Designed miniproteins, single chains, continued (5). Designs and how they scored, part 4

Each design is a single chain, and the fold is of that chain. pLDDT is the mean over its residues in the fold that is shown.

## One batch from the design tools (miniprotein)

Design m16113
Fold by ESMFold2-Fast:
Structure m16113 (fold): chain A 100 residues (1-100)
Amino acid sequence: KEEENEKIVESVKKIAERARELALSDDPFDADVGVALLEITFAIVKISEKNLDKETLIKQYEIIAEQARRAAEESKDPGVRETMRQIAEDAEKKAKELKK
């Protein structure tokens, strides 16, 4: 169970890092794919709330928040910045709520 949860967190980290890299691309299509990939990853973590322990969920939300925040700060595209900022805020809120 612990080993399986570690693999889930590692997978989310790799996907979120790739999503940020794509979102920062000068190619508008790659940037849109990067944003969509992080949105889908966040949606999957929310669905998994019924099946995963609190600590594993917090780690996943913190990873998503970090990568989204970085994309929002580093992107020159206003649309990418706005969407990534929203994902970061939503993921940060989820992590904070779970820490209560």
Scores: mean pLDDT 87

Design m16115
Fold by ESMFold2-Fast:
Order: sequence, then C-alpha cells, then structure tokens
Structure m16115 (fold): chain A 71 residues (1-71)
Amino acid sequence: MAKELEKKGEELFEKALEAEKAGDLKTARELYLKASEYYAKAAELAEGEEKRKLALKAVAARLRAVALEVE
C-alpha cells in the first residue's frame, strides 16, 4: 500500500513539473497538492527513515504548490 501511494505521488509530482515547465501554473499547483496528499498518506503507512523521507516529499510538494499563485 505505502509503495503504491508513493508511486502515485511521484507520478503526480512529475506531471506537476511538466505542467509548470509548460506555463500551466494552475494545473501544476493542483498536481503538486495531489502529490503532497499521496506522499502524506504513504508516510502514514511507512516506518522509520522511509516515513521521514515520504513526509519530507509531501512538505516539498505542498511548498511548491503554495509558491505557484495563479491570478
């Protein structure tokens, strides 16, 4: 379960990077938020260093989303 959620988070984060590169900041923001949610869920199911790593990925994704303000 945790690995499945982590993979989903990675896929969404990669799509967010592609959207950001394309200038679609609104889509990028939404995808970063979704990636953050999947990483956070994966972290809840993980233990030890893996939990810490996933939690940091969730925070990083959310931080990128917050940085992308679309008017």
Scores: mean pLDDT 82

Design m16116
Fold by ESMFold2-Fast:
Structure m16116 (fold): chain A 66 residues (1-66)
Amino acid sequence: ALDAYLEELAARLGEGELPSAEELREALRLALEEGEEVAELERLLEILDRHPEDVERALREAEALA
């Protein structure tokens, strides 16, 4: 489920469609439910909370930390 959700978001990003903050939060919540690494997900949530209106900036900051 999470992989399919992330695949859809990645495809939309490749088409120039930025996901909404809600869509990104949903992906992070699904990752937590499926037992993904909590520390990385908590970091992503913190970055998104700092940039709730700018998903592109939040994603760039998260990528820089990876």
Scores: mean pLDDT 62

Design m16117
Fold by ESMFold2-Fast:
Structure m16117 (fold): chain A 58 residues (1-58)
Amino acid sequence: SEVVELLQKHTGLSREEAERVLAGFEKFFSREEIAERLRKYGAQGLLLIEREAVRQIL
């Protein structure tokens, strides 16, 4: 999956770890939205995703 590969590239996680993180984010975002932010912002995109997920929990 492109999204899993982008997560691995920007985090250094294993494939299995990246898939678990992705499953958590998919509770709040579509796979397409996650991929788009990672493509556009790289590692900063990951921070934006985490921040927005926390906002939705609060």
Scores: mean pLDDT 77

Design m16119
Fold by ESMFold2-Fast:
Structure m16119 (fold): chain A 64 residues (1-64)
Amino acid sequence: LEEIKEETAKRLEELGRGELIPEVLEMLDDLEEELKDLSKEQREKVVRTFAEGILFGEEHLVKQ
């Protein structure tokens, strides 16, 4: 989970979207907290999928 947050922040910075890092990390933390009752593996999978969705969306919106 910490690795996912760090990787997501790094990729957002590389895309020139560093301003979104605090908001995105907060969303990932909130999601992790909501999924506390799930196994570590399931939580990590959901959080990772959500992070990838955000990154894909930002990549699509960012200019070449």
Scores: mean pLDDT 76

Design m16120
Fold by ESMFold2-Fast:
Structure m16120 (fold): chain A 59 residues (1-59)
Amino acid sequence: GSSKILEKPQQDKVALVIQVLQELDLDPQNEALSRSFLKTFMPQENIDQLLQQLLAQAA
């Protein structure tokens, strides 16, 4: 894959964040909430890049 493709562990965590948001009846399209959850689960990663992937997956 290219440097823009997430590794499986990062993809799994993004999917987990989407699932958690949906289970809490929260909108994963809400950037502020999604960013906060991504930062909590993956604080060392590029949150802006992960947020773009999360929003794309949730659409």
Scores: mean pLDDT 74

Design m16121
Fold by ESMFold2-Fast:
Structure m16121 (fold): chain A 67 residues (1-67)
Amino acid sequence: SIVELEQQVTQIGQQLRDRYGEEGRERFQKAVLAAANGASPEEVAKIGGISLEQAKIIVQMVELSKK
């Protein structure tokens, strides 16, 4: 469900913040915005400094949120 994907995305954001502090939060926000603007999972992964698997979760959540 969208709720489950949102929870996974929230966990990714928390992991980035725990590891990189405020810089991690900024990278996460940029990654989510890029996904919202139609960026590919590979682009989202590069922007966020996250795995391709994590980027795919973000992209999927954003796409489902628009439906």
Scores: mean pLDDT 82

Design m16122
Fold by ESMFold2-Fast:
Structure m16122 (fold): chain A 84 residues (1-84)
Amino acid sequence: MLRERLKALGMDDETIERELERSYERNKAFLLSHIPDDPEGVERDARANAEVALTLLAVIDKERQEAGITDDAGEGAYLRELAA
Protein backbone atom coordinates (compact mmCIF):
# COMPACT_ATOMS: atom_id res chain seq x y z
CA MET A 1 0.00 0.00 0.00
CA LEU A 2 2.66 2.58 0.94
CA ARG A 3 4.81 1.67 -2.11
CA GLU A 4 1.75 1.99 -4.37
CA ARG A 5 1.03 5.48 -2.97
CA LEU A 6 4.64 6.58 -3.52
CA LYS A 7 4.55 5.28 -7.11
CA ALA A 8 1.34 7.26 -7.67
CA LEU A 9 3.27 10.36 -6.51
CA GLY A 10 5.94 9.76 -9.18
CA MET A 11 8.59 7.69 -7.37
CA ASP A 12 10.10 4.55 -8.93
CA ASP A 13 11.08 1.39 -7.05
CA GLU A 14 14.79 2.29 -6.85
CA THR A 15 14.04 5.78 -5.52
CA ILE A 16 11.61 4.36 -2.94
CA GLU A 17 14.17 1.81 -1.66
CA ARG A 18 16.95 4.42 -1.52
CA GLU A 19 14.83 7.01 0.29
CA LEU A 20 13.41 4.44 2.73
CA GLU A 21 16.96 3.36 3.64
CA ARG A 22 18.11 6.97 4.03
CA SER A 23 15.07 7.93 6.11
CA TYR A 24 15.46 4.80 8.27
CA GLU A 25 19.13 5.62 9.01
CA ARG A 26 18.26 9.26 9.88
CA ASN A 27 15.42 8.22 12.20
CA LYS A 28 17.53 5.48 13.82
CA ALA A 29 20.38 7.90 14.57
CA PHE A 30 17.94 10.48 15.98
CA LEU A 31 16.12 7.95 18.20
CA LEU A 32 19.35 6.35 19.47
CA SER A 33 20.56 9.80 20.55
CA HIS A 34 17.38 10.24 22.67
CA ILE A 35 16.51 6.68 23.83
CA PRO A 36 19.73 4.61 23.67
CA ASP A 37 18.42 2.12 26.27
CA ASP A 38 15.82 0.62 23.88
CA PRO A 39 17.62 -0.51 20.69
CA GLU A 40 14.81 -2.92 19.70
CA GLY A 41 12.18 -0.21 20.10
CA VAL A 42 14.40 2.21 18.18
CA GLU A 43 14.76 -0.29 15.31
CA ARG A 44 11.00 -0.85 15.10
CA ASP A 45 10.10 2.84 15.38
CA ALA A 46 12.83 3.96 12.95
CA ARG A 47 11.43 1.66 10.25
CA ALA A 48 7.84 2.82 10.85
CA ASN A 49 8.89 6.50 10.95
CA ALA A 50 10.88 6.10 7.72
CA GLU A 51 7.74 5.01 5.85
CA VAL A 52 5.66 7.87 7.32
CA ALA A 53 8.39 10.46 6.70
CA LEU A 54 8.87 9.38 3.07
CA THR A 55 5.10 9.58 2.43
CA LEU A 56 4.94 13.07 3.96
CA LEU A 57 7.95 14.24 1.92
CA ALA A 58 6.35 12.93 -1.30
CA VAL A 59 3.07 14.76 -0.49
CA ILE A 60 4.97 17.97 0.34
CA ASP A 61 6.94 17.71 -2.94
CA LYS A 62 3.65 17.27 -4.84
CA GLU A 63 2.17 20.36 -3.14
CA ARG A 64 5.34 22.37 -3.83
CA GLN A 65 5.16 21.43 -7.53
CA GLU A 66 1.52 22.58 -7.63
CA ALA A 67 2.60 25.87 -6.00
CA GLY A 68 5.26 26.37 -8.70
CA ILE A 69 8.28 25.33 -6.63
CA THR A 70 9.89 22.87 -9.06
CA ASP A 71 13.39 22.01 -7.79
CA ASP A 72 15.54 21.28 -4.74
CA ALA A 73 18.16 23.67 -6.16
CA GLY A 74 16.12 26.63 -4.93
CA GLU A 75 15.85 25.14 -1.44
CA GLY A 76 19.54 24.17 -1.51
CA ALA A 77 20.55 27.68 -2.60
CA TYR A 78 18.48 29.17 0.23
CA LEU A 79 20.13 26.87 2.80
CA ARG A 80 23.59 27.69 1.41
CA GLU A 81 22.87 31.42 1.81
CA LEU A 82 21.83 30.84 5.43
CA ALA A 83 25.08 28.91 6.06
CA ALA A 84 27.25 31.67 4.55
Scores: mean pLDDT 64

Design m16124
Fold by ESMFold2-Fast:
Structure m16124 (fold): chain A 63 residues (1-63)
Amino acid sequence: SHMERLEKQREVARFIGEVLSKIGDAVEKALELRKQGKVDEADRLMSKANEEAIKEIKEYEKK
């Protein structure tokens, strides 16, 4: 039904918001590391954050 679709859309939107919030936190930390000249540490942090986001999305898709 239309109501069930809206409820699922709300749930998906909330999940996306949580994932994006975590990526945002990682970006802020990576920017601080880059300002300190720690480019490799910043790149590793972002790589890990992206891998964790992909893992969370894959787990969500299984539901």
Scores: mean pLDDT 86

Design m16125
Fold by ESMFold2-Fast:
Structure m16125 (fold): chain A 73 residues (1-73)
Amino acid sequence: MAEEAYQKGLEALKAGNYKEAGDWFERAGDIYEQEGNLEKAAEAYRLAAQAYTRSGDVKNALKSGKKAVELEK
């Protein structure tokens, strides 16, 4: 469930596990997008991009950031 993946992302973020947080938020975004909840998907992808940036994962940060921008009005 998207909410469970999102919650796991928040837990990883709180623990300072930025790479894992990014991976969980990206998964949450993918599930929200599949469910048609584009607003929640964009939020999750934006959080993934921020987490990946903090972990130094530039490639995944750019990928998730692009998805968020494409879904936002």
Scores: mean pLDDT 85

Design m16126
Fold by ESMFold2-Fast:
Structure m16126 (fold): chain A 89 residues (1-89)
Amino acid sequence: MREEALEYFQEGMELLFKEKYEEAVKYFEKAIKLKDPSILAQAYQGLGEALLKLEKYEEAIEAYEKALELDPNNEIAKKNLEEAKKKLG
């Protein structure tokens, strides 16, 4: 279970780097579905980044808010949440 969630998360990150944002979303959602606490906050952060790149700002905000509920000290998620809110406003 842990290895599978990590593999989906890593594939999502690779797809994000390759600018394959729709595919990255799918892999982060697969990682999240496994509910592995060791990568769950990071997977929500990655989902938010992919959604932000797709200009799906409302969905990106929700993903970053979930990442921050799991890890309140995530500075990257805080910064990207503020950016997504500015884009929506």
Scores: mean pLDDT 85

Design m16127
Fold by ESMFold2-Fast:
Structure m16127 (fold): chain A 77 residues (1-77)
Amino acid sequence: IEKAKELAEKGAKAAEKGDAESAVKYTEEAASLLPDPEAAEVLRDGGRLAAGMIKNGAPPELAAKIVRASFESALSV
């Protein structure tokens, strides 16, 4: 969990910088460390949503919030 949290936070920081590719990469790496496949899918979906938001010109801080919220949701599965 700690390593997955660290990677999810790196994904959120990448999203804050407008780096959609790194946001997806880090959220996928974080998801791969989650033992529950359903939780992993929630985090992957969040990363892809954040990347789409960045590409469509959404505020970077909002994309970062989506990544962080997706990680919290994944832990609640």
Scores: mean pLDDT 81

Design m16128
Fold by ESMFold2-Fast:
Structure m16128 (fold): chain A 85 residues (1-85)
Amino acid sequence: HMEQVKKDAERSIKALNEYKKELEELAGTASPEDRAEIERVIKRLNETIKRLKEAIEKGDPQEALDAIVEASLVLMEAYLLKKAA
């Protein structure tokens, strides 16, 4: 079970990093109001990446699953921001 959760968590980390790079580029050309919202989501992306990495390191499947759910929510926020821009 943990091997599958680790693979799912690693996939989530990859997606979060890809969206983070895109949002960092978007923030460079955004209005001050939009930039604040983009930076808020980038912060959540960073926190979720850290949480996923820590869960993998600890071998904690419950924490990893919770972090994967959080990753899905943050990815949705990132998707909506990119679509609005």
Scores: mean pLDDT 83

Design m16129
Fold by ESMFold2-Fast:
Structure m16129 (fold): chain A 72 residues (1-72)
Amino acid sequence: SSEAIEYAKEGERAARARAYETAVEYFKKALELDPNNEEVKKILKKVTEEVLADPSTPEEIKKEFEELLKKV
């Protein structure tokens, strides 16, 4: 759905701003609205790769993104 994609894009923006808890919440909302949306999955995979590639990202946050990605 367009709404789920919008939440995923908000999650991407939040992650880039290092507002990681907000980013996780947006992705959870996107997956709740449309758990099989291919666009949401693509955005989540891209953001997870970016989050994991940054050595300054807290380990707990990396784990939360990996757990979200396992659900898709």
Scores: mean pLDDT 86

Design m16130
Fold by ESMFold2-Fast:
Formats: C-alpha cells, sequence, structure tokens
Structure m16130 (fold): chain A 68 residues (1-68)
C-alpha cells in the first residue's frame, strides 16, 4: 500500500476541495486550473491518492472522483 506521508498535505486538501465541489468526475487539468497547481503535481498526487484508495480513477476519460 502507498503511504500518503510523502505528499504535501496542502496540495491534497486543494485537490479534495475541487473534487467535493464538482460533485462528480474531474480531469487533472481542471483540478490544476482551479487550484493553481501544475498539471504534473496534480497528476502525481492523484495517482498516489488513487493507490491509497482516496479517489477513483477512470482511465477512459482520464478523470477522478472521491472514493466513498
Amino acid sequence: MVVLSDLDPETQKKILEVLEEADGWVSPREIAERTGLSQATVSRTLRRMEEAGVVYYDPATNTYALSP
């Protein structure tokens, strides 16, 4: 299992806020635009969060949603 202790907590919170506000599936690009983070930082953080079971990933659309 991936441990989230190596991720920036502020970055994680910003991403989670966008996902909560969207009430659905959001692309890494849209998250980057809403948070002011680089798309690379967002994509890396989302991948780690998905590995930890915090978010769902749809590879067909390259979008993420909050895990229930």
Scores: mean pLDDT 76

Design m16132
Fold by ESMFold2-Fast:
Structure m16132 (fold): chain A 101 residues (1-101)
Amino acid sequence: NAADEAIKNMPEEDLKALREAVEKAYRGEDASVTLKRKDITPEEVLLVIERLATEALFEIVSVDVKTSPDGKTTVITVDFRRITDAEGKVSRLTVTLVKEE
């Protein structure tokens, strides 16, 4: 499974930061995290976010991915809603991914 592989390949610090951001979104607050890595792709980050959201019993309502003109910065915005509450509040996670040269 690509998500299991992405999680195994992610450093513990990055995974912890993503888990904390998802937990903050779970509390109904907007959360942000910045990852500065050479080899992380936006697709890999999304796979990890999707797994963490599922583990927290949240569904992803929307995803927006924007890359800077120089290709060095990608901003991933994910809106979450609790699976058991169709009328539940939508919370936002923003992940800023910065490529190192």
Scores: mean pLDDT 76

Design m16133
Fold by ESMFold2-Fast:
Structure m16133 (fold): chain A 55 residues (1-55)
Amino acid sequence: AEELAERIVAKAKELGFEVDLNEVKEMIEEQGATEEDVERMIRVMENAAKDRAAR
């Protein structure tokens, strides 16, 4: 859970989003998010960042 939360926070910072590590960690623990779910979330964030850059 902590490793997955840190990965999301690191990617969000690279893309210019501000997220709180504790909030992300709680969300992962409450939803039982898997590594696959985290990869999907990162992909969504990357697509959002690309859309903003294209405008």
Scores: mean pLDDT 75

Design m16134
Fold by ESMFold2-Fast:
Structure m16134 (fold): chain A 56 residues (1-56)
Amino acid sequence: SDLHQKLLSAIGRILRSIGDILDAERNGDEEAKKQAEKELEEAKKELDEIVKQFES
């Protein structure tokens, strides 16, 4: 269903953002880390809204 595709996409964004945070930490790039942390929080918010769709 559409919700399953959205769920998989949100999970993919979370995993990518975590990878970006780890890469930025490894390179000592504080600005890239802050941007990746913002992406992670946005993706987490989208995931929460998708989960609510499954429960409603």
Scores: mean pLDDT 84

Design m16135
Fold by ESMFold2-Fast:
Structure m16135 (fold): chain A 68 residues (1-68)
Amino acid sequence: MELPPEVEEKFRELWDKFIRRIHEKDVEGARKVLEEIRKLVKEAPLSPENKKVLEEMIKEGEKVVDEL
């Protein structure tokens, strides 16, 4: 999976933020970061295949937050 460099950097930053919120057990903060990631994926000029992969990651992240 190859993302545009700017999208890859931003996604990486937001995902790292999300992981930190999970480790801190900050459910509300984690949900907010996940919403930012969703917005990035929606606005980014990605292939349908790449969008599907990122959307699945977001769904998995949401499930992790729900289990906190």
Scores: mean pLDDT 79

Design m16136
Fold by ESMFold2-Fast:
Formats: sequence, structure tokens, C-alpha cells
Structure m16136 (fold): chain A 66 residues (1-66)
Amino acid sequence: MVLKLTLSGSAERQIGIVLRLIGDPNVEVKPLSETEYEVTLSGSKEKQEAIIEELKADPNVKVEEL
């Protein structure tokens, strides 16, 4: 599944989100701009859904399915 993420909030919060994503072997991250990222999810459907729910729960993350 491919997602577009738009990050907001402080630089520290944005860095934390990016590091969480880069550290996940089931997540491939492609920067689109300073605050926008294309994220490709792999692994099981259950793991992909759990990551999406985690990201949607963060008020500093806007999630769009591509």
C-alpha cells in the first residue's frame, strides 16, 4: 500500500516520526518535500493496517491513500 504523509508540528516531532518510519523494515520512505513523504508499506495486511491506524492517531500526521 502507498500513502502520502504530510507532517506538521515542531521540527523535533517531525524528526521523531521520520525516524520511526525509517527504522521499520516494512516501511519504505521517499521524501517529496520538506514536510511531505511517500510511504510504501509491506508485510502482512494486519501489520499495514496497524501502521496506518498509528499514523492516523497522530494529530501532526495527515494520511492520504494513493
Scores: mean pLDDT 82

Design m16137
Fold by ESMFold2-Fast:
Structure m16137 (fold): chain A 61 residues (1-61)
Amino acid sequence: MKEYVFEGPDPATAVAAEEIVRALMAAKEDAVVTLRNTADDSRVTIEVKGGEAEGRGEGPG
């Protein structure tokens, strides 16, 4: 399984992560994509398996 990690303070980082998730789903590749927004310390982890994606988001406290 491939792993992709995106960290950054701007929305472009989130867009890049979403584009990779969509590409992985379209290709039906298994991967884990983790996005951390350093501006607010929020994190989203998305597991892609066989064209399906499941995400968990954690907001700032």
Scores: mean pLDDT 74

Design m16138
Fold by ESMFold2-Fast:
Structure m16138 (fold): chain A 66 residues (1-66)
Amino acid sequence: NEYEKKAEEYEKRGEEARRQGDRQTAIEYYKQAAQYYGMAGLETGKFEEYGAKIRRIGAEIQRLKD
């Protein structure tokens, strides 16, 4: 699924930005990853699987804000 591939790429970029200490850039990439995982859920019907990924990313964003 192309949306899942884009989500994974943005998540990877978010992880790299987080490692570099760039919290704002990491948050923006994680937001993009969550959006693409949402699109993957709509395309595939695997709402539970992609919903779990979105919640995990939301937790990472919250950690970066706090």
Scores: mean pLDDT 86

Design m16139
Fold by ESMFold2-Fast:
Structure m16139 (fold): chain A 71 residues (1-71)
Amino acid sequence: SMEHLEREIELSLLAASAQIAIKTKDIEGLKEQLKRLEELLRRARELGDEETAEEAEELIRRLREEIEKLE
């Protein structure tokens, strides 16, 4: 569906923004992307979009690890 494609695009954009924040050691940017990913995860779970949910969960875990390394 178009809604599924929109979530996939959103996830891809959030992943790209997160990667930039990791490379620049931007803690505030990482925390902002984390909040957006958690919101996307919530929406994906509500809609039964397991594929997007799993990818978002992995990225959230990775961002939390990166934030811990910088703090």
Scores: mean pLDDT 85

Design m16140
Fold by ESMFold2-Fast:
Structure m16140 (fold): chain A 66 residues (1-66)
Amino acid sequence: SEAEKLYKEALEAIKKGDFEKAAELIKKVIELGDLELAEKLILEMRKAGAPPEIIRELAELVIEAK
Protein backbone atom coordinates (compact mmCIF):
# COMPACT_ATOMS: atom_id res chain seq x y z
CA SER A 1 0.00 0.00 0.00
CA GLU A 2 1.01 3.66 -0.29
CA ALA A 3 1.20 3.92 3.51
CA GLU A 4 3.59 0.94 3.70
CA LYS A 5 5.80 2.51 1.01
CA LEU A 6 5.88 5.86 2.84
CA TYR A 7 6.64 4.07 6.13
CA LYS A 8 9.69 2.31 4.67
CA GLU A 9 10.93 5.50 2.98
CA ALA A 10 10.48 7.48 6.22
CA LEU A 11 12.41 4.87 8.26
CA GLU A 12 15.25 4.99 5.70
CA ALA A 13 15.35 8.81 5.94
CA ILE A 14 15.37 8.63 9.78
CA LYS A 15 18.22 6.07 9.67
CA LYS A 16 20.23 8.45 7.46
CA GLY A 17 19.51 11.41 9.76
CA ASP A 18 17.50 13.17 7.04
CA PHE A 19 14.81 14.45 9.39
CA GLU A 20 13.48 17.03 6.88
CA LYS A 21 12.75 14.27 4.34
CA ALA A 22 11.32 12.03 7.08
CA ALA A 23 8.99 14.86 8.19
CA GLU A 24 7.73 15.35 4.59
CA LEU A 25 6.98 11.62 4.31
CA ILE A 26 5.22 11.58 7.71
CA LYS A 27 3.08 14.55 6.58
CA LYS A 28 1.98 12.43 3.59
CA VAL A 29 1.05 9.59 5.99
CA ILE A 30 -1.06 12.09 7.98
CA GLU A 31 -2.73 13.24 4.71
CA LEU A 32 -3.67 9.60 4.02
CA GLY A 33 -5.41 9.51 7.44
CA ASP A 34 -3.14 6.83 8.92
CA LEU A 35 -2.63 8.65 12.21
CA GLU A 36 -1.50 5.53 14.11
CA LEU A 37 1.30 4.97 11.59
CA ALA A 38 2.23 8.67 11.74
CA GLU A 39 2.49 8.49 15.57
CA LYS A 40 4.67 5.36 15.25
CA LEU A 41 7.01 7.22 12.86
CA ILE A 42 7.13 10.26 15.19
CA LEU A 43 8.25 7.89 17.98
CA GLU A 44 11.03 6.59 15.68
CA MET A 45 12.03 10.23 15.03
CA ARG A 46 12.31 10.82 18.80
CA LYS A 47 14.39 7.64 19.28
CA ALA A 48 16.77 8.78 16.51
CA GLY A 49 17.30 12.19 18.15
CA ALA A 50 15.38 14.38 15.70
CA PRO A 51 15.20 18.11 16.61
CA PRO A 52 12.35 18.82 19.09
CA GLU A 53 10.88 21.51 16.78
CA ILE A 54 10.30 19.01 13.96
CA ILE A 55 8.70 16.53 16.38
CA ARG A 56 6.44 19.28 17.79
CA GLU A 57 5.32 20.33 14.28
CA LEU A 58 4.41 16.73 13.36
CA ALA A 59 2.60 16.12 16.68
CA GLU A 60 0.52 19.29 16.11
CA LEU A 61 -0.47 18.07 12.63
CA VAL A 62 -1.63 14.73 14.07
CA ILE A 63 -3.73 16.53 16.74
CA GLU A 64 -5.29 18.78 14.05
CA ALA A 65 -6.14 15.71 11.91
CA LYS A 66 -8.01 13.93 14.78
Scores: mean pLDDT 86

Design m16141
Fold by ESMFold2-Fast:
Structure m16141 (fold): chain A 77 residues (1-77)
Amino acid sequence: MAEKEIKEATAAGVAAARAAVAAVAGELTVEDEIAAAEAGLKAMEEELKKMKDEEAKEKVKKLIEEERKALAELKAA
């Protein structure tokens, strides 16, 4: 079911981002936020490789594109 594959990919991304944030001792900086977002994107891309459902792959690809745009804006700010 496409919904479950999408949920697993997003959960992996969120878990990786949370792990990156949790590794920061003290005050969160913009650099920490960028690192967490990059970790989340990498985890989602790896989950995408495991997906068999084309509909789920398309939805996760769109989420990755949206996150990449948000990350680019964060880096520019």
Scores: mean pLDDT 75

Design m16142
Fold by ESMFold2-Fast:
Structure m16142 (fold): chain A 82 residues (1-82)
Amino acid sequence: SEAEELLEEARRALEEGKRLIEEGRKLIDEGKILEGIGTVLRGIGLRTQAVILARRALELAKEAGDEKLMEEAEEIIEEAGK
């Protein structure tokens, strides 16, 4: 379903975003401040994208009455907020 595809994209964006934020923090710790900041900002952008995708998936899941997809979408939104 479209909701399942959006959740898959949201999970990928969230995972990549977390990875980039961690990588950027490591670069900052190594003294590569500007490169590290740029990497963190890219990760934050992907995390924001994950929330947008997950919110759309939540809307579609509600329309379909799919409680499992609603729960999965809410988990992604909550995780992105950490």
Scores: mean pLDDT 89

Design m16143
Fold by ESMFold2-Fast:
Structure m16143 (fold): chain A 88 residues (1-88)
Amino acid sequence: SEEEIKFLKEAFEEFDLDGDGKISVEELVYVMNRKGYKLSEEEKKEIEKLIKEVDKDGDGEIDFEEFLELLENKENPLVQKILEVMKK
């Protein structure tokens, strides 16, 4: 829905700490930890892998469209945690 896209864009802007229109692994991990989700080393590596799978530029960062693609994998426990952080 349009409301869901707006919500996801607002959440993307929260993760985009530098305001450059891209989210890095470091920014995503930082926001998750700040919101009370302590990530294991294995979970950090999985986030890196998830970002790499949607990162078309190969720069280690994702834009809003790639962020939406990452969040479509709702069966992934880390994606579920990210969605919980966004709704909280």
Scores: mean pLDDT 77

Design m16144
Fold by ESMFold2-Fast:
Structure m16144 (fold): chain A 62 residues (1-62)
Amino acid sequence: VDELLQAILNEKDEEKREKLLELAGKLLESKDPKEQKKILEEIAEIGSKEVVDAAKKVYESL
């Protein structure tokens, strides 16, 4: 979780950073595996490699 948040905070594009923080929050709050996978796909669409890799680790630990 800390790794994901740190990777997102390193994003210099303010709009992308805000969207990634929202998606990360939804991923952590979601109890539906299908919803979690959809959120991960959205993160993968806009996030850097660092953010995507950290988000995958969070998803795999849920």
Scores: mean pLDDT 79

Design m16146
Fold by ESMFold2-Fast:
Structure m16146 (fold): chain A 61 residues (1-61)
Amino acid sequence: SEEEKKEKIEEIERLAVRAAILSGRSDEAAELGRKGIEAVEKGDFEEAEKYKRKLEELARE
């Protein structure tokens, strides 16, 4: 479970960096990444997945 949380946090961190670079919206990407990481830390993987999807969409803009 702790390894799963670590992997999910690293994935969200990588997505947030990618989204910031590709969109130029670094503040928004940072906030979405932070909320996603908080959700993982709380064990709310459904909420974390929602923020991950928002970061993926931002990275495509």
Scores: mean pLDDT 83

Design m16147
Fold by ESMFold2-Fast:
Structure m16147 (fold): chain A 79 residues (1-79)
Amino acid sequence: SNLTEKEKLEEEIKAYKLAIEETDESLKDELAEYYTLLGKAYYKLKKYEDAIKAYKKALELNPDNEEAKKLLKEAEKAL
């Protein structure tokens, strides 16, 4: 409730990491979605290198993810 934007994003990152750990490895589309969300949270924190790593992992799991491709390109330009 009284968390800063940074603290809220850090809690979101923690939640997505836990979701990834709890998701079955065969659910590649769901895992790619969590990695994309993780990357978006890192990007908002200006942690562009971490965002890039997350988006690349999303694309390893789902190479046809157009959103992750666009977000990766944006994060690389932000460096």
Scores: mean pLDDT 87

Design m16148
Fold by ESMFold2-Fast:
Structure m16148 (fold): chain A 83 residues (1-83)
Amino acid sequence: LDEAIELGNRYAEEGRLEEAAAYYEGAVARYPDSAEAWLNLGKVLAKMGRLEEAKEYYEKALALDPDNEEARKNLKEVEEKLK
């Protein structure tokens, strides 16, 4: 899990958002109960303009970790953009 998130983070930092998304998708497929993996997938999809998918994944992250302020804040921002 940590390795997939770290690799995804490195690709995202390089601006390689599609490769970053692929690593995070692998992480959520293998570890579907990881709020962190769903949050990071949502963040990269939001950067790609895939806001509806980002919203779904932020909701998934919050369902797994309701106290995650970053997921809650990012969900609110995406919801405002989708109005």
Scores: mean pLDDT 83

Design m16149
Fold by ESMFold2-Fast:
Structure m16149 (fold): chain A 77 residues (1-77)
Amino acid sequence: MKQSPLTLEAEILLALGRMYISISKTYGLDPELLRKAIELFEEALRLAEEAGDAALAAEAREGIREAEELLRKAEEE
């Protein structure tokens, strides 16, 4: 089993980002939490791409899309 430090860090960041998405869906949309989720997913994507893990990179991209959509709804005027 190949687990580079980059892959482990990407997995942790992805899990944290998903937690912030879950909180936003449960308790109401918080722009600060959603921005933090985007930052976590962007860092996870960078690390996943550096590690060559296409599956983690795809999950991070999906997280970014979902967080941006929720942030758009939270900040929509």
Scores: mean pLDDT 81

